# Designs tried in a protein design run: designed miniproteins, single chains, continued (5). Part 94

Each design is a single chain, and the fold is of that chain. pLDDT is the mean over its residues in the fold that is shown.

## One batch from the design tools (miniprotein)

Design m19274
Fold by ESMFold2-Fast:
Structure m19274 (fold): chain A 93 residues (1-93)
Amino acid sequence: MDEEDEKLLKRAEELIEEARKILEEAKTLEGEEAIKKALEADLLAAMAMIMASVVKRYGNEESKKRAEELIEEAGEVGEEAKELLDKALEELK
């Protein structure tokens, strides 16, 4: 595997793991704190998607397959983060 591809995929995996931890923390919070954590999780998921997308475009066939998996995982985390953000914003009304 290309060393640069491996480094980008590893960083994407770490960002997804961190985003999931923050997302779980956000579920236990309300109001402004929930909004802050949901936004942080969404941002980390978006960064992971960007890194994985670079590998999907320029990587070898093995790296592209792993990148596609990480893009899907990051997308799922991003969707959950947006759902929590919408819920927290609705609670501020």
Scores: mean pLDDT 83

Design m19275
Fold by ESMFold2-Fast:
Structure m19275 (fold): chain A 69 residues (1-69)
Amino acid sequence: MLTGEEIKEAQAALKELHLYYGPIDGVYDEELKKAVLKFQKENGLKEDGILDEETLKAILEKKVNPKPL
């Protein structure tokens, strides 16, 4: 189970990747779930909408080393 701080970190990173435009509030809502699903689809991960440790790590990796268009 991710902490609220880890969820906020994912929200901030997804916002920088232009996949999430909602608030950075540490709440896993429908908008964040849609952003997670899009990220998982684009990066060949399991498309389950679950923000687990593997998905969080991949999101943070893309934030510091983004793949160009």
Scores: mean pLDDT 77

Design m19276
Fold by ESMFold2-Fast:
Structure m19276 (fold): chain A 87 residues (1-87)
Amino acid sequence: SMLSQAEVEARVDALFEELKTASPEEARALVEEFLAELQARASLALQRHALVHFTRLYAENKESLSAEQAAVAGEAISRLREAVLAA
């Protein structure tokens, strides 16, 4: 079944929280799993919305993130951006 906007936002929120405690290897796996689900179950408009929502979440929380957490989240945003732009 296709994801709604609310379901996409909830999955982005969950991914962002999981990335805070993930190792770099775990973070890569989490992002790849997220991208696979997003590409299979979300429209292109919702894939773009996921990128916007994740970027906003990062901006709103950047002062509370460690340098390591910020780097992991930044890499996740870059990967999501590349995937969305290639679609």
Scores: mean pLDDT 85

Design m19277
Fold by ESMFold2-Fast:
Parts: sequence; structure tokens; C-alpha cells
Structure m19277 (fold): chain A 57 residues (1-57)
Amino acid sequence: MREEIAEALRAEGIEPTPEVVEEALAQYEGFLNIGFPRDLALRMAVMIVQEDVRAQE
């Protein structure tokens, strides 16, 4: 799971640091809890983290 998240982050040009991976994992689990499919949950988690990384530095 962490490895898949790290790979998805790299695919979007985001460096998969431990902090970023943990944030993406938390979002991913949140989406799974509300019933999203795994592939959609992963995509949405990566998009949220991408926006967060852009908003903060």
C-alpha cells in the first residue's frame, strides 16, 4: 500500500517523502471508508496531496 502510493506520487511528479506518503495514505483510507473503489481512492488521495504540496512549502 505505501509502495503503491509512493509510485502514484512519483507518476504525478511528487517526491514520495515519508510525510507525503503518510498524508496520501490517510486520504486514501478516508476515501475507502466512504465506499470509493481502490483505484479511485488512490487517484483522489494523490490529487489532494498534490494540491496540499502546491499550497504549502
Scores: mean pLDDT 78

Design m19278
Fold by ESMFold2-Fast:
Structure m19278 (fold): chain A 64 residues (1-64)
Amino acid sequence: DFVDEIREAAARGDAWAQVALAEYLLHQGKGDEAAAWYDRAYALDPNNYRARGYYLSSGRTPPP
């Protein structure tokens, strides 16, 4: 289904799919899993505005 397709794309290193999966996981209450996917997306594309927005709104520090 759509979620499985997003999980596969995220696992293949698609930064947008990683952000989409992280947003889905936040809606499911899985904040720690979501944070891990945001960290991966930010590492691939530090200019990804949705990943940057997550760190600004959550108070978490982005990875180096």
Scores: mean pLDDT 78

Design m19279
Fold by ESMFold2-Fast:
Structure m19279 (fold): chain A 62 residues (1-62)
Amino acid sequence: MKKIGVGVGPTEEAAKLAADKLLEEMGLEDKVVLVGLSPEEGREKVLEISRETGALVAGATA
């Protein structure tokens, strides 16, 4: 099973920092960076990725 960390933030830098922190803390294999989304849109997108991939997905909002 793939393990995916999703970082959400108002800037690319903020979103990458959130994703990288998840990868370090949880030992995740793949990274997804979502920029310019609201926290609500970010949560919806994390759930979408989880459903589409069948992976273990963790999300963090910057």
Scores: mean pLDDT 77

Design m19280
Fold by ESMFold2-Fast:
Structure m19280 (fold): chain A 77 residues (1-77)
Amino acid sequence: MEEFERQAEEAIREYSEEITRLGKELVELGALDAVRELAAWLIPALKAAFAAKDLEALVKAAEEAKERARRALEEAK
């Protein structure tokens, strides 16, 4: 369990930082609905990946979250 959590934190660290930055930009643009929708999708996906102890699923969820955030930024412009 502990080793999986450590590997998960390391695997998604870069994605987490990028997603946080993109989320902040969305908030600054007033795209709060996009932020809410992203969180509503991401949180269950992360919970499922952690429950399954699936690093690949976790990384995939982080990658998709980053892509969704980027698309939301393009739509908010």
Scores: mean pLDDT 79

Design m19281
Fold by ESMFold2-Fast:
Structure m19281 (fold): chain A 72 residues (1-72)
Amino acid sequence: SMVEQAQQRLARLEEIIEKGGSISEILEAIAELWNVPFSSISRRKAIEIVREEAEEGDELAKRVLEQIEKLE
Protein backbone atom coordinates (compact mmCIF):
# COMPACT_ATOMS: atom_id res chain seq x y z
CA SER A 1 0.00 0.00 0.00
CA MET A 2 1.02 3.64 -0.35
CA VAL A 3 1.00 3.94 3.46
CA GLU A 4 3.48 1.06 3.82
CA GLN A 5 5.76 2.56 1.14
CA ALA A 6 5.59 5.96 2.86
CA GLN A 7 6.43 4.35 6.24
CA GLN A 8 9.46 2.57 4.73
CA ARG A 9 10.75 5.79 3.12
CA LEU A 10 10.12 7.75 6.34
CA ALA A 11 12.04 5.14 8.38
CA ARG A 12 14.98 5.40 5.95
CA LEU A 13 15.05 9.20 6.23
CA GLU A 14 14.83 9.04 10.06
CA GLU A 15 17.74 6.53 10.12
CA ILE A 16 19.90 8.83 7.97
CA ILE A 17 19.20 11.79 10.28
CA GLU A 18 19.87 9.74 13.46
CA LYS A 19 23.21 8.51 12.06
CA GLY A 20 24.25 12.05 11.12
CA GLY A 21 24.17 11.47 7.38
CA SER A 22 25.51 13.89 4.78
CA ILE A 23 23.42 16.53 3.01
CA SER A 24 23.60 14.36 -0.15
CA GLU A 25 22.10 11.34 1.67
CA ILE A 26 19.33 13.52 3.12
CA LEU A 27 18.52 15.04 -0.30
CA GLU A 28 18.39 11.57 -1.91
CA ALA A 29 16.05 10.29 0.84
CA ILE A 30 13.83 13.39 0.40
CA ALA A 31 13.68 12.73 -3.36
CA GLU A 32 12.59 9.11 -2.70
CA LEU A 33 10.01 10.09 -0.04
CA TRP A 34 8.35 12.86 -2.09
CA ASN A 35 8.84 11.13 -5.48
CA VAL A 36 11.08 13.88 -6.88
CA PRO A 37 13.73 12.77 -9.43
CA PHE A 38 17.11 13.09 -7.69
CA SER A 39 18.80 14.34 -10.89
CA SER A 40 16.46 17.38 -10.86
CA ILE A 41 16.40 18.02 -7.10
CA SER A 42 18.50 20.98 -6.03
CA ARG A 43 19.23 21.76 -2.39
CA ARG A 44 16.91 24.78 -2.66
CA LYS A 45 14.03 22.72 -4.11
CA ALA A 46 14.47 20.01 -1.44
CA ILE A 47 14.33 22.67 1.31
CA GLU A 48 11.15 24.13 -0.25
CA ILE A 49 9.45 20.69 -0.29
CA VAL A 50 10.48 19.94 3.31
CA ARG A 51 9.37 23.43 4.46
CA GLU A 52 5.92 22.95 2.90
CA GLU A 53 5.51 19.55 4.62
CA ALA A 54 6.72 21.01 7.95
CA GLU A 55 4.20 23.88 7.64
CA GLU A 56 1.47 21.23 7.09
CA GLY A 57 2.44 19.70 10.47
CA ASP A 58 4.76 16.84 9.47
CA GLU A 59 7.05 16.30 12.50
CA LEU A 60 9.67 14.40 10.47
CA ALA A 61 9.78 17.23 7.90
CA LYS A 62 10.42 19.68 10.78
CA ARG A 63 13.35 17.52 11.99
CA VAL A 64 14.74 17.22 8.44
CA LEU A 65 14.54 21.00 7.92
CA GLU A 66 16.40 21.59 11.23
CA GLN A 67 19.11 19.08 10.20
CA ILE A 68 19.57 20.72 6.77
CA GLU A 69 19.87 24.16 8.42
CA LYS A 70 22.40 22.74 10.93
CA LEU A 71 24.54 21.42 8.03
CA GLU A 72 24.57 24.87 6.34
Scores: mean pLDDT 69

Design m19282
Fold by ESMFold2-Fast:
Structure m19282 (fold): chain A 101 residues (1-101)
Amino acid sequence: MEKKVAYVSASGELTPEQARELAEKALELADQPGVDEIVIDLSNVKSVTDEALRILAETIEKLAKKGIKVRIVGVSQETADRLKALLSEEALKNVEIELKK
């Protein structure tokens, strides 16, 4: 089976505005034929607001409902724990989180 992976990224401070732009791009890519995984690269993100984290969680929930696997790359342990606390059990089955090295 041929799977297609799409990539979105953010840098600096992840504000609510930046999180909404990231969400729109991820959802647009998920609507493309053959895309079954979205990678959200946050490796260059230095800080995340609570509202931005909620927007990200809502985006992951929407992607999970579409059957799209989500991989979050380059987050701190604190951000990963906070994000997991916001996700449903269903969404948690469709998300993989990779910590900053």
Scores: mean pLDDT 83

Design m19283
Fold by ESMFold2-Fast:
Order: structure tokens, then sequence, then C-alpha cells
Structure m19283 (fold): chain A 83 residues (1-83)
């Protein structure tokens, strides 16, 4: 069913994002480059926000919208750090 496919995809994405978040936190702690630390901090924060948005999604369309919005927000914030 579409509902079962949605829940499976949400679970898979959240597991990957939690792993990526943990790696980003380690990178913030170990990096000596201020720019790298800012970008990794953004990555960790973006992962937390995206996990919450994915959990809230009730349809595949909402999930796709959440992923697209999260990517756009992260790109805008990364561009501001790099400016």
Amino acid sequence: SEAAALEEKKKELIERLREDRALAEQAVATSTDPLERELYRLAAESADELIAAIEAAKTMEELEAALRAGLARTNAEAAAILA
C-alpha cells in the first residue's frame, strides 16, 4: 500500500539522516577550520529539521515537498556562510 511504502521510506531516510547528523557533530568537534565547523553545524541542524519534517509528512507528496524545502533552506544558509 502507499501508506506502507511511505512509512518504509520515512524510516530509511530518518535512519540515514541520524547517522549523517552524528558524523557532522563529530566533524564539528574535530575540525580546526572555522568554515568547516560552520558548515558541519549547519548540516547537523538541517538534519534535525528535516527529520522532524519527514516524521510530520502524511503523504508521499508531503515527504517530497519536505525534502525539497529542506534542500533549498540548507543551500541558502550554506551560501550565506560562504559569502
Scores: mean pLDDT 87

Design m19284
Fold by ESMFold2-Fast:
Parts: sequence; structure tokens; C-alpha cells
Structure m19284 (fold): chain A 80 residues (1-80)
Amino acid sequence: SMAEELAREARERAAAAVAAGEAALDQALTWIGEQMRRYPEYAPLIASGAAAGVAETDPARVAAVDDRLVRLYIEAASAA
């Protein structure tokens, strides 16, 4: 499904970006925010996927990225 594909892509992008550094993470979160706004019904699954990718790659960064994901989710929900 599209929801499963978006969640998987968010997971892969977040995992790779966390490993690559701050600029890459900003780009990944920009993409994630765009998908959440485009598909607000899938926003919780997209956020969950991204969080899982971060946790898998660098658990120390989970709290900071989770805060940013929550802000993106609220923005998507407010726009819907």
C-alpha cells in the first residue's frame, strides 16, 4: 500500500540521514514533512517509520528527531 511504502521510505531516509549528518537530516525531515502534508491520513505511519529508522541507526538522536516529527505531525493535522 502507499502507506506502507511511505513509512518504509521515511524509515530508510531517516536512517541514512542520521548517519550522514545534520544537513542530510534536515533534507530528510523536509521530505517527511511534505509527505505528511500531502497525505495527512498516513502522517502517523510516516512519523513512526522515520522514528524507527533513527532508533535503529543512532538511538541517542531519537528524542531530538521525535520532537521535530511531532511538530511536523501537528502541522499536517492542522492543515487537514
Scores: mean pLDDT 83

Design m19285
Fold by ESMFold2-Fast:
Structure m19285 (fold): chain A 67 residues (1-67)
Amino acid sequence: SLAAALEQARREERKRVQRIVALKLRIIGLEIQLELLKQKGAPQSQIDAVQKELAEAKAELAELEAE
């Protein structure tokens, strides 16, 4: 039925929204971490690792938000 299909769509959308919110919070945290590492003059290997995680999180977010 239409009602059953709408309920399933709502559950799937809630999961997608939760992942999007989690990724946005992760990205903010990684950006803050990157800034702190740069301010402290952390080794390039640590900066590169955080930049890689940030790029991966941003790519996943872009994929989930694709229309």
Scores: mean pLDDT 87

Design m19286
Fold by ESMFold2-Fast:
Structure m19286 (fold): chain A 76 residues (1-76)
Amino acid sequence: MLEELLEELRELFEELSKLPEEVQEEARRRLREIRERYAERAREAVAAGDKEKEEELSIEIAREQIRALREVLERA
């Protein structure tokens, strides 16, 4: 699951790299907002040594990033 999501993210980043810098910056902004929203929960999971929770959060973050990148690409 996570490996497949990361591969999809790579493909979306490759598509994004072909677009104007303004579109790339919008994508980077959205990705930063997603990471900031999850930052505290991710830190808590790591501190607790909860590997299952870390994996769940990684999957959730990856899905949110894929959705955001697809939305940016659709509007470009």
Scores: mean pLDDT 82

Design m19287
Fold by ESMFold2-Fast:
Structure m19287 (fold): chain A 90 residues (1-90)
Amino acid sequence: MEIGEEAQRIRDEIRARIAEATEGKSLDEQVEISAEIIREEAEKTSPLDQEAVERLVKNLLSSTNDGTRRFLLGLAVDVAAGGIAVKKLE
């Protein structure tokens, strides 16, 4: 589907940006840097998608479990990428 293909492309771009910015960093530093990047990318989405991303980012920053942090990080990137793809169609 058109939206799904665009969202996947944007997701890969966001993940590449995060990977470059977090290279050699600890998980705690990766979470903080990734949260900042995800918030910047979310500014390109609708207000509703921005609220969804911000909720995920707050949960990410509040979590002490490494598995939960990695899961929420991936989910926040996916939601941001999807929101950007949808907005580009309008």
Scores: mean pLDDT 82

Design m19288
Fold by ESMFold2-Fast:
Structure m19288 (fold): chain A 79 residues (1-79)
Amino acid sequence: MEELYNSLSPVQQLGLSVSISATLPYLDKVSKEKIEKVKKYVLETLQKEGLLTTGSNLDLTRKAYEAAKEEAEKLGLKV
């Protein structure tokens, strides 16, 4: 997982940074496992949509944020 983040392009890293930022205020209140599930869901969603290879910065950021919020809500995290 960490190796995957380090291998991402600046566009891909931007999308992940936005999704992580959505959960940052609750980092001290949530388990690392829940944060990892959110990150995994975001990456899987971006890969399925092809946004990691062909998406614009706006599309990547928007989809990453939406995916992070959706998975966080399923896990009972307040975003």
Scores: mean pLDDT 62

Design m19289
Fold by ESMFold2-Fast:
Structure m19289 (fold): chain A 83 residues (1-83)
Amino acid sequence: MGEEYLDQLLAIPQQLLDQAFAQTDAPLATRRALADRGVQLAQDILNLYSSTVPQPYRDRLQAFLAQLQARRAALDAQLAAAA
């Protein structure tokens, strides 16, 4: 139950990053804003749940945040190269 709930919560920030990459015709500022919102939401989820979940779930949340931060950086590099 708890793990399935976390998967549903983590789907939202992932979808925001996916939208930032998929909206190739959108303004660069819009794409960056979507990615920033995704990372911020993932940080908020980690902060909210880090004290209430077992260590394996905390490790998973930290790894997920790191992955989204890496995707955000990759998007920014792509947008900078395209400009």
Scores: mean pLDDT 79

Design m19290
Fold by ESMFold2-Fast:
Structure m19290 (fold): chain A 78 residues (1-78)
Amino acid sequence: SATARSIVEVKNDMALAERVAEELARLPPPEHPALLVITDQGDTDGAAERLAAAARAHGIEVRVFRNTSRMEAIEKVK
């Protein structure tokens, strides 16, 4: 099953989400499949979508859960 290796909660820290997207843009593509789980609490500035796009551009699988807590997102990707 697809299990989350890394979770970013894009709730109130849009600056953190943008910094993570910037860092991903500087890294080489991962040698092994990686899964990033993003939770979007309904702040619609598009930060979650930009982070998802940056991660996917680097060959990282991304799952975005809207209006879902980090714990609920973990449960859904069991």
Scores: mean pLDDT 61

Design m19291
Fold by ESMFold2-Fast:
Structure m19291 (fold): chain A 73 residues (1-73)
Amino acid sequence: MKELEERAYEAGRRAAEALLRGDLETAEEHAKEAMEIVREAKKTFGEEGAKRVREAVGRGALEGIEAVLAEQA
């Protein structure tokens, strides 16, 4: 679980950063990576695992958004 949560966090962060910088191709690649991690967590740990990984993606994305906006401020 911890490894999947860490990977999901990084995927969410990178997807959000790429999206805000206008790199749609890179954003889509990291978003697909996040979706695959959620699918893997659901298969291995059930709905609770999928929930934890989705929350990690969201936290990563939020940090990515805040980081890019801070650079532009």
Scores: mean pLDDT 86

Design m19292
Fold by ESMFold2-Fast:
Structure m19292 (fold): chain A 95 residues (1-95)
Amino acid sequence: MKKDLEEAEELLKEAEKYVEKIKEYKDQVKVNPQESLEEARNYMSSLLGALKRADELAEKTSEKEKEELLKRGQELMLEAKKEVEETEKLAEEIL
């Protein structure tokens, strides 16, 4: 349980880094729309993989820890989805 919790928390930190990378590429979309869109989508895929693994590990933690991990994962997924959708919209206007 303790090792699974620590690994899940590390995966959520990795997901937070992926959200920041998506935001960086969104800021670059006007300069390089094709590459920025591709990179944002790649980081979204990496984020979804990390969150899936974190969810699997959360099942092995306490009910309270599981609820907190799942809530954080959901918030990160929604933020990343918003940033990718905004990047796609900006790229579509340029491409």
Scores: mean pLDDT 85

Design m19293
Fold by ESMFold2-Fast:
Structure m19293 (fold): chain A 77 residues (1-77)
Amino acid sequence: MSVPLTDEQFSKIMEAMAEALEKSDPSLVEPFAGLDADELREIAKSKDIKTYAEKVREALEAKVPLSDETRKALEAL
């Protein structure tokens, strides 16, 4: 059940988060003031993003809804 996220799944998660930040009201991204879409995509290249993505997912999911594809990728985490 728990297999490591593939590079594709990591990219989807980070891209979905970047899209959510761009699409969201500016007030919703204030907790992520230090993170923009480009920075999230750069973080996606790190091999240690699994733990980071989990924390960002919890915070972002509380602010914005996630797509069905993103939820499937996060479940694979």
Scores: mean pLDDT 53

Design m19294
Fold by ESMFold2-Fast:
Structure m19294 (fold): chain A 78 residues (1-78)
Amino acid sequence: SMELIKKAQELIERMKELVERLKKASPEEVEPLMQELMRVAQEAVEVALQLPDEELRQKFLDEVQKLVDEALKIVKEK
């Protein structure tokens, strides 16, 4: 459904915004930002798994994983 694709795209964009906020975050902001990012990531995975197109589903799942990995790397370097 086009609505599911749009929802997945909106969640990916929200994750990107949270990653950018993490890069600039003070130590006190890291935990709440990571909690929000992981919550959005879980929602994005749940939406992606509902997509009937296997190739599109895999692309969204890969993007979610890349953004989670980037966030974890940022946190580890702080």
Scores: mean pLDDT 88

Design m19295
Fold by ESMFold2-Fast:
Structure m19295 (fold): chain A 59 residues (1-59)
Amino acid sequence: SEADRALAEALAAARAGDAEAAQRHGTLSWTLYSEAGDDEAGLAAGAAVRAALEEAGLA
C-alpha cells in the first residue's frame, strides 16, 4: 500500500542518516494508516521509525 511504501522510505531514510526525510515519510505513513482506520499499524509505524532513528544515532 502507499502507507507501506511511505514506511519503507522512512526506515531507509533513517538508516541513511536523513532524520528529516525519515520524519516526513514516517508522518505520511502514520497519516495514511490512520485515514484507513488502522490505528494499530499507524502506531507500529511510528514506533518502527523511532527505533530506526535510535539505531542510527539520530534520536
Scores: mean pLDDT 82

Design m19296
Fold by ESMFold2-Fast:
Structure m19296 (fold): chain A 57 residues (1-57)
Amino acid sequence: SKKEEALKLAQELRDSGTGAAIAAAGFVEREVKEGRYDQALEGAQNALKTLREAGEA
């Protein structure tokens, strides 16, 4: 499900160990708590892409 995928990507962000990635994980987890699974998944994907390009994930 989109919820499970978003939480999996949030865990990948946390496991990256950078402050920016951990902050992004917190954002994704908050969207999931609000039931916005589409936005959570899209946000997680965008955060991973941006932070990986910056060397922060």
Scores: mean pLDDT 83

Design m19297
Fold by ESMFold2-Fast:
Structure m19297 (fold): chain A 71 residues (1-71)
Amino acid sequence: SFAEAARAAAEAHLAEGRATLERVIAEAVAQGLVSEEEAREGLAAATPSQLTGALAAAAVLSGAISEEELL
């Protein structure tokens, strides 16, 4: 059904966003921009909006989409 397909797609998208956020946070910790404790707290408190935002930011940075396409 559409609802089942939409749910599966949303779950996959959020999982991808979470993996992207984890990678970005790990890089920020490695570069000394945030502490490991701040990274742990931020990741644990991540909302669906933040997970989606991390994925969108990664896509822009990789050149897959332009910043204009996010607006």
Scores: mean pLDDT 65

Design m19298
Fold by ESMFold2-Fast:
Structure m19298 (fold): chain A 81 residues (1-81)
Amino acid sequence: MSIREEILALLRLIAASGDVYVADRQVRRNPNDERLRAMTAQMQQLLQQLKEAVDNKDFEKANEIFDELQKLAAAMQQHVL
C-alpha cells in the first residue's frame, strides 16, 4: 500500500517481462529445443501470476513468484551455455 512497495513491484514486473521477452526470442531462434520451450512456457505462467499478485497488492506472493522467475531465468541461461 505504500508508494515505494508499489514502485518496487512495478520495477520487478518490468524486469520479469524483459526476461520472458528474451526467453521467447531464444525459443524462436531454437524452435526444436523442447526444454527451452518448456522453461519459457513456465516463465510466461509465472509472469501472469506475478501480474495478478501485484494487482491484488499481495507483495509477499509477488516477491516469491519473482524469485521463482529469476531462478528459472538463471536455469535457462545455464541450459544455453
Scores: mean pLDDT 81

Design m19299
Fold by ESMFold2-Fast:
Structure m19299 (fold): chain A 71 residues (1-71)
Amino acid sequence: SVEDLIDEFVRETPMSREQAEELARLLGYDPAKLRRVLPYLRGKSREQLDAALEAMRAAGGSISALLAALA
């Protein structure tokens, strides 16, 4: 479920629940998109995740913008 994935984001990354819920909303609560993105967020610092979420917001929820900011 989307809620189980949000819990996994909070557990596996430095993201807050609020950030994980925002990411889920930006991805349209699509479990397939959430599962696709999760591996790229593991092992990132809080600062890297904050910057990546800001880049995604500025690009209207673009997954490409999120992933580019994490590279």
Scores: mean pLDDT 85

Design m19300
Fold by ESMFold2-Fast:
Structure m19300 (fold): chain A 99 residues (1-99)
Amino acid sequence: TLEQQLEEALAGERDPEAIVRKLAEILGLPPEWVEAALAAIEAIRDPDNPELLARLREAAERAGLDIAELEELAKKKNMSIARVVLQLFFQVARERLLA
């Protein structure tokens, strides 16, 4: 099952970038979503870097996300756009697992 494949693949893995890549491989997520999640992780590590935020916005747009909606959601949830993008990645992964 997908649940067993995820448990086996993620066993012992603590690198967030490796977790993102393994989830995308097992669940068949498009590369645009992987790039958006990886850009979000980089922006979370260096939140005051405007170049990383710009790269995140570009990656999110390539993944089909509306930047204006992401900004509104970030404000409503009182969190960064990077945190919102990463949460959406895991939400999409969860929805695919449950489908």
Scores: mean pLDDT 80

Design m19301
Fold by ESMFold2-Fast:
Structure m19301 (fold): chain A 90 residues (1-90)
Amino acid sequence: MVPAIARDVAANSRQLAEELEANKTSEFDEELAKRFREVARLAEEAARTGDRELLEEAGERLLKISQEYTRHNRKRKEEEEKKRKELEEL
């Protein structure tokens, strides 16, 4: 069921992009947000056309980007939180 899965991939990608854009703390986050939006675009096209190949590509890219986002974002968030606490524009 390409349309159902593709819509889920698109929704997840858009949500992650929105979170990254709301954070907007680094160039890496901004680049990832754009990549998530591209995945959402591919997934939406797959949902519209029923193209399983596009869905598979979108899913694979989503997983890879999501893993990079999770790893980088957690590390960045921890570092920024510590820096914010220690510096706090003292």
Scores: mean pLDDT 73

Design m19302
Fold by ESMFold2-Fast:
Structure m19302 (fold): chain A 85 residues (1-85)
Amino acid sequence: SAELAKQLGDEYAAQGRYIAAGHFYHGAGEVLYEEGKRTGDAELLREAAELYRKAAEQYAKAGREDEAKISEENARKAEELARKL
C-alpha cells in the first residue's frame, strides 16, 4: 500500500538509508498519482507530489541527482494535473 511504502520511506530516512528511502517515497507517490488520475482526486495528486518531493530530497542526500530530478519532475506533473481538476 502507499501508506506502508511511505512509512518504510520514513523509517529508512531516519536510519540515513537515503537511496532506500527515496525508492519507497517515489513508489508511494506513484501509487497515489495513478489512483488520483483514475478517480479524479486532486488531494491524492497533491499527496503524490509531496511524496515525490520527499523522494527527491532523499535521492539528493544520497548524491543521486538524476533520480532526484526525475522525482521533482513527477511532483510537478502531479501538481499540474491537480490544478486542472
Scores: mean pLDDT 91

Design m19303
Fold by ESMFold2-Fast:
Structure m19303 (fold): chain A 84 residues (1-84)
Amino acid sequence: SKADELGQKVLEKWRALAEKSVAIASERGYDFVTPGQIWDIARREFPKDVEELLELYKQYKSLASPAEVEALNRQLARIVVELG
C-alpha cells in the first residue's frame, strides 16, 4: 500500500540519518550518545535530511492507522537503541 511504501521510506531515511549522526558523535569523542544528542547532531549537520524525514513521517501519519503509527514508532526507537 501507499502507507507501507511511505513507512519503509521513513525507516530507511531515519536509519541512514541516525547512522551518520552516531558516526559524527563517535568522531567527536562522545563515550555515550543519547537519542537527544543524535537528534541535535542530525538537525545541525543534516537539516535538509531531517526536514525530508519529518515530511515523509507526516505523510505516513495521514494514511496509516493509529496501530500502524505505533508499530512504526517502535521500529524507529529500536533503531536508535541499536545504534546509540
Scores: mean pLDDT 82

Design m19304
Fold by ESMFold2-Fast:
Structure m19304 (fold): chain A 65 residues (1-65)
Amino acid sequence: SVTREVADMIAAIGEAFELGFRSVSLKDGAIVIHDDSADAALRAERAERFKAFGKELGVEVEVVD
């Protein structure tokens, strides 16, 4: 339902900020993250964790270079 989809989207946005992403964009029903951290290991770890979270919730997520 739309209500469940909205709740899952809010949960995914909250997780993005908990993982330390500074900015979240919404595009065509997907959450889009641009990680501007200079730390390549941190970027890789946060991207993997966030993609896993989105997959578990069924929320479409994109982490861009």
Scores: mean pLDDT 81

Design m19305
Fold by ESMFold2-Fast:
Structure m19305 (fold): chain A 63 residues (1-63)
Amino acid sequence: DEVKKKLIEHLREKYGDKLSEEQIEEIAEETVALAEGFGLDLKDLSKVLPIADTLAEVELKLK
């Protein structure tokens, strides 16, 4: 999915030194699922990217 690919690229650039590729892919999948659950337009990355950032920060906090 194009949206998932863009989320992975964003997360890798911003958190790639702190999160594994596996964690980045899991966060991207969770972000898509949450955005769909909230009825958000997945093509509007300005609304979807903050969800990905929040999930990444939560993942970092759990360590």
Scores: mean pLDDT 79

Design m19306
Fold by ESMFold2-Fast:
Structure m19306 (fold): chain A 110 residues (1-110)
Amino acid sequence: SREELAERLVNAKDEELKEILKEMGLLTDPEMIEAAKYLRSKKDELSPEEILEALEALDLLHRSGVPLTKEVIDEVIELVKSSKSREELEKKVLELGRKHLREVFEAGMA
């Protein structure tokens, strides 16, 4: 279940994260592993389900070409905490991704 997966994600050792992310169908590159570690460091501020949702949102952004900076991770955390529904969260994450992809494209032209 999602609840069991979220608990496993939060309670796993750092060396187990790559396997867990792979089982979830998420990217397992160094940026995703570091993002997962950072989210787990916020376990006193975020529920296991919120950590799981944030990590899934970051995977979507990263697959779209958005760099997983601390700024991007913190923005996703705020969207997870402020969104009233899964549908609202997904919409806001897509809007965030569009903004950051535009910024990356514009920076590449400088």
Scores: mean pLDDT 84

Design m19307
Fold by ESMFold2-Fast:
Structure m19307 (fold): chain A 73 residues (1-73)
Amino acid sequence: MEELLERAKEEAIRTTRRAAEEKGLSVGMAAGIGVVLRTMGDMIDAGVDAETVSRIALELLRAVEETLAKLEA
């Protein structure tokens, strides 16, 4: 689980940063949210419980927000 979270977090950060740098902060946010939603879907399909899915989704969303905040500063 921790390995899955770390991998998904790295993907969310990378995807958000790349999209934001290429097309602006709004596109970066949309791309980051897309990674979060896809990860949630994959976890639900794998039978992961709702509490764990929610916790990981919030961690990924936080990583997206922090990435965008650093690019805006």
Scores: mean pLDDT 83

Design m19308
Fold by ESMFold2-Fast:
Structure m19308 (fold): chain A 63 residues (1-63)
Amino acid sequence: RTITDEEMRAAAPELIRRLVEEAKANGDPEVYDAALQVLRDWIDAGIPREEARKAIEELEKLR
């Protein structure tokens, strides 16, 4: 089955949440920087900017 952009968008909140939780669990500023870069790449790939923006704000607050 071909994954549509709509199906990818539906999965995006779960993927973003997992990334943020893993970064927070690590507590390393270098991991926060890496997670921020991944989120930017995901925005460029077409993931909903609203979901990614909230995650970026959370990670920037921890940095």
Scores: mean pLDDT 71

Design m19309
Fold by ESMFold2-Fast:
Structure m19309 (fold): chain A 77 residues (1-77)
Amino acid sequence: GYLGVELDENAKITNIIPGGPAAKAGLQVGDVIVAVNGKPVLSPEQVTAQMKPGTAVKITVLRDGEKVEFEVTPIER
């Protein structure tokens, strides 16, 4: 599924597509994705593998060292 972000090798958000699912959920450039549905992720591949179109997921990010949770529903890629 499509989340509307670009991720680097550390799952840090480098770009957000305006009006996409991530932008609507409040994710920001500079956020580092550390978990999806409570499970730790180590790479952008582990993030994208869990993105199912139409299924809401909990995304945990580090923002200025603090953990913040967002609920995002990916769309069809």
Scores: mean pLDDT 81

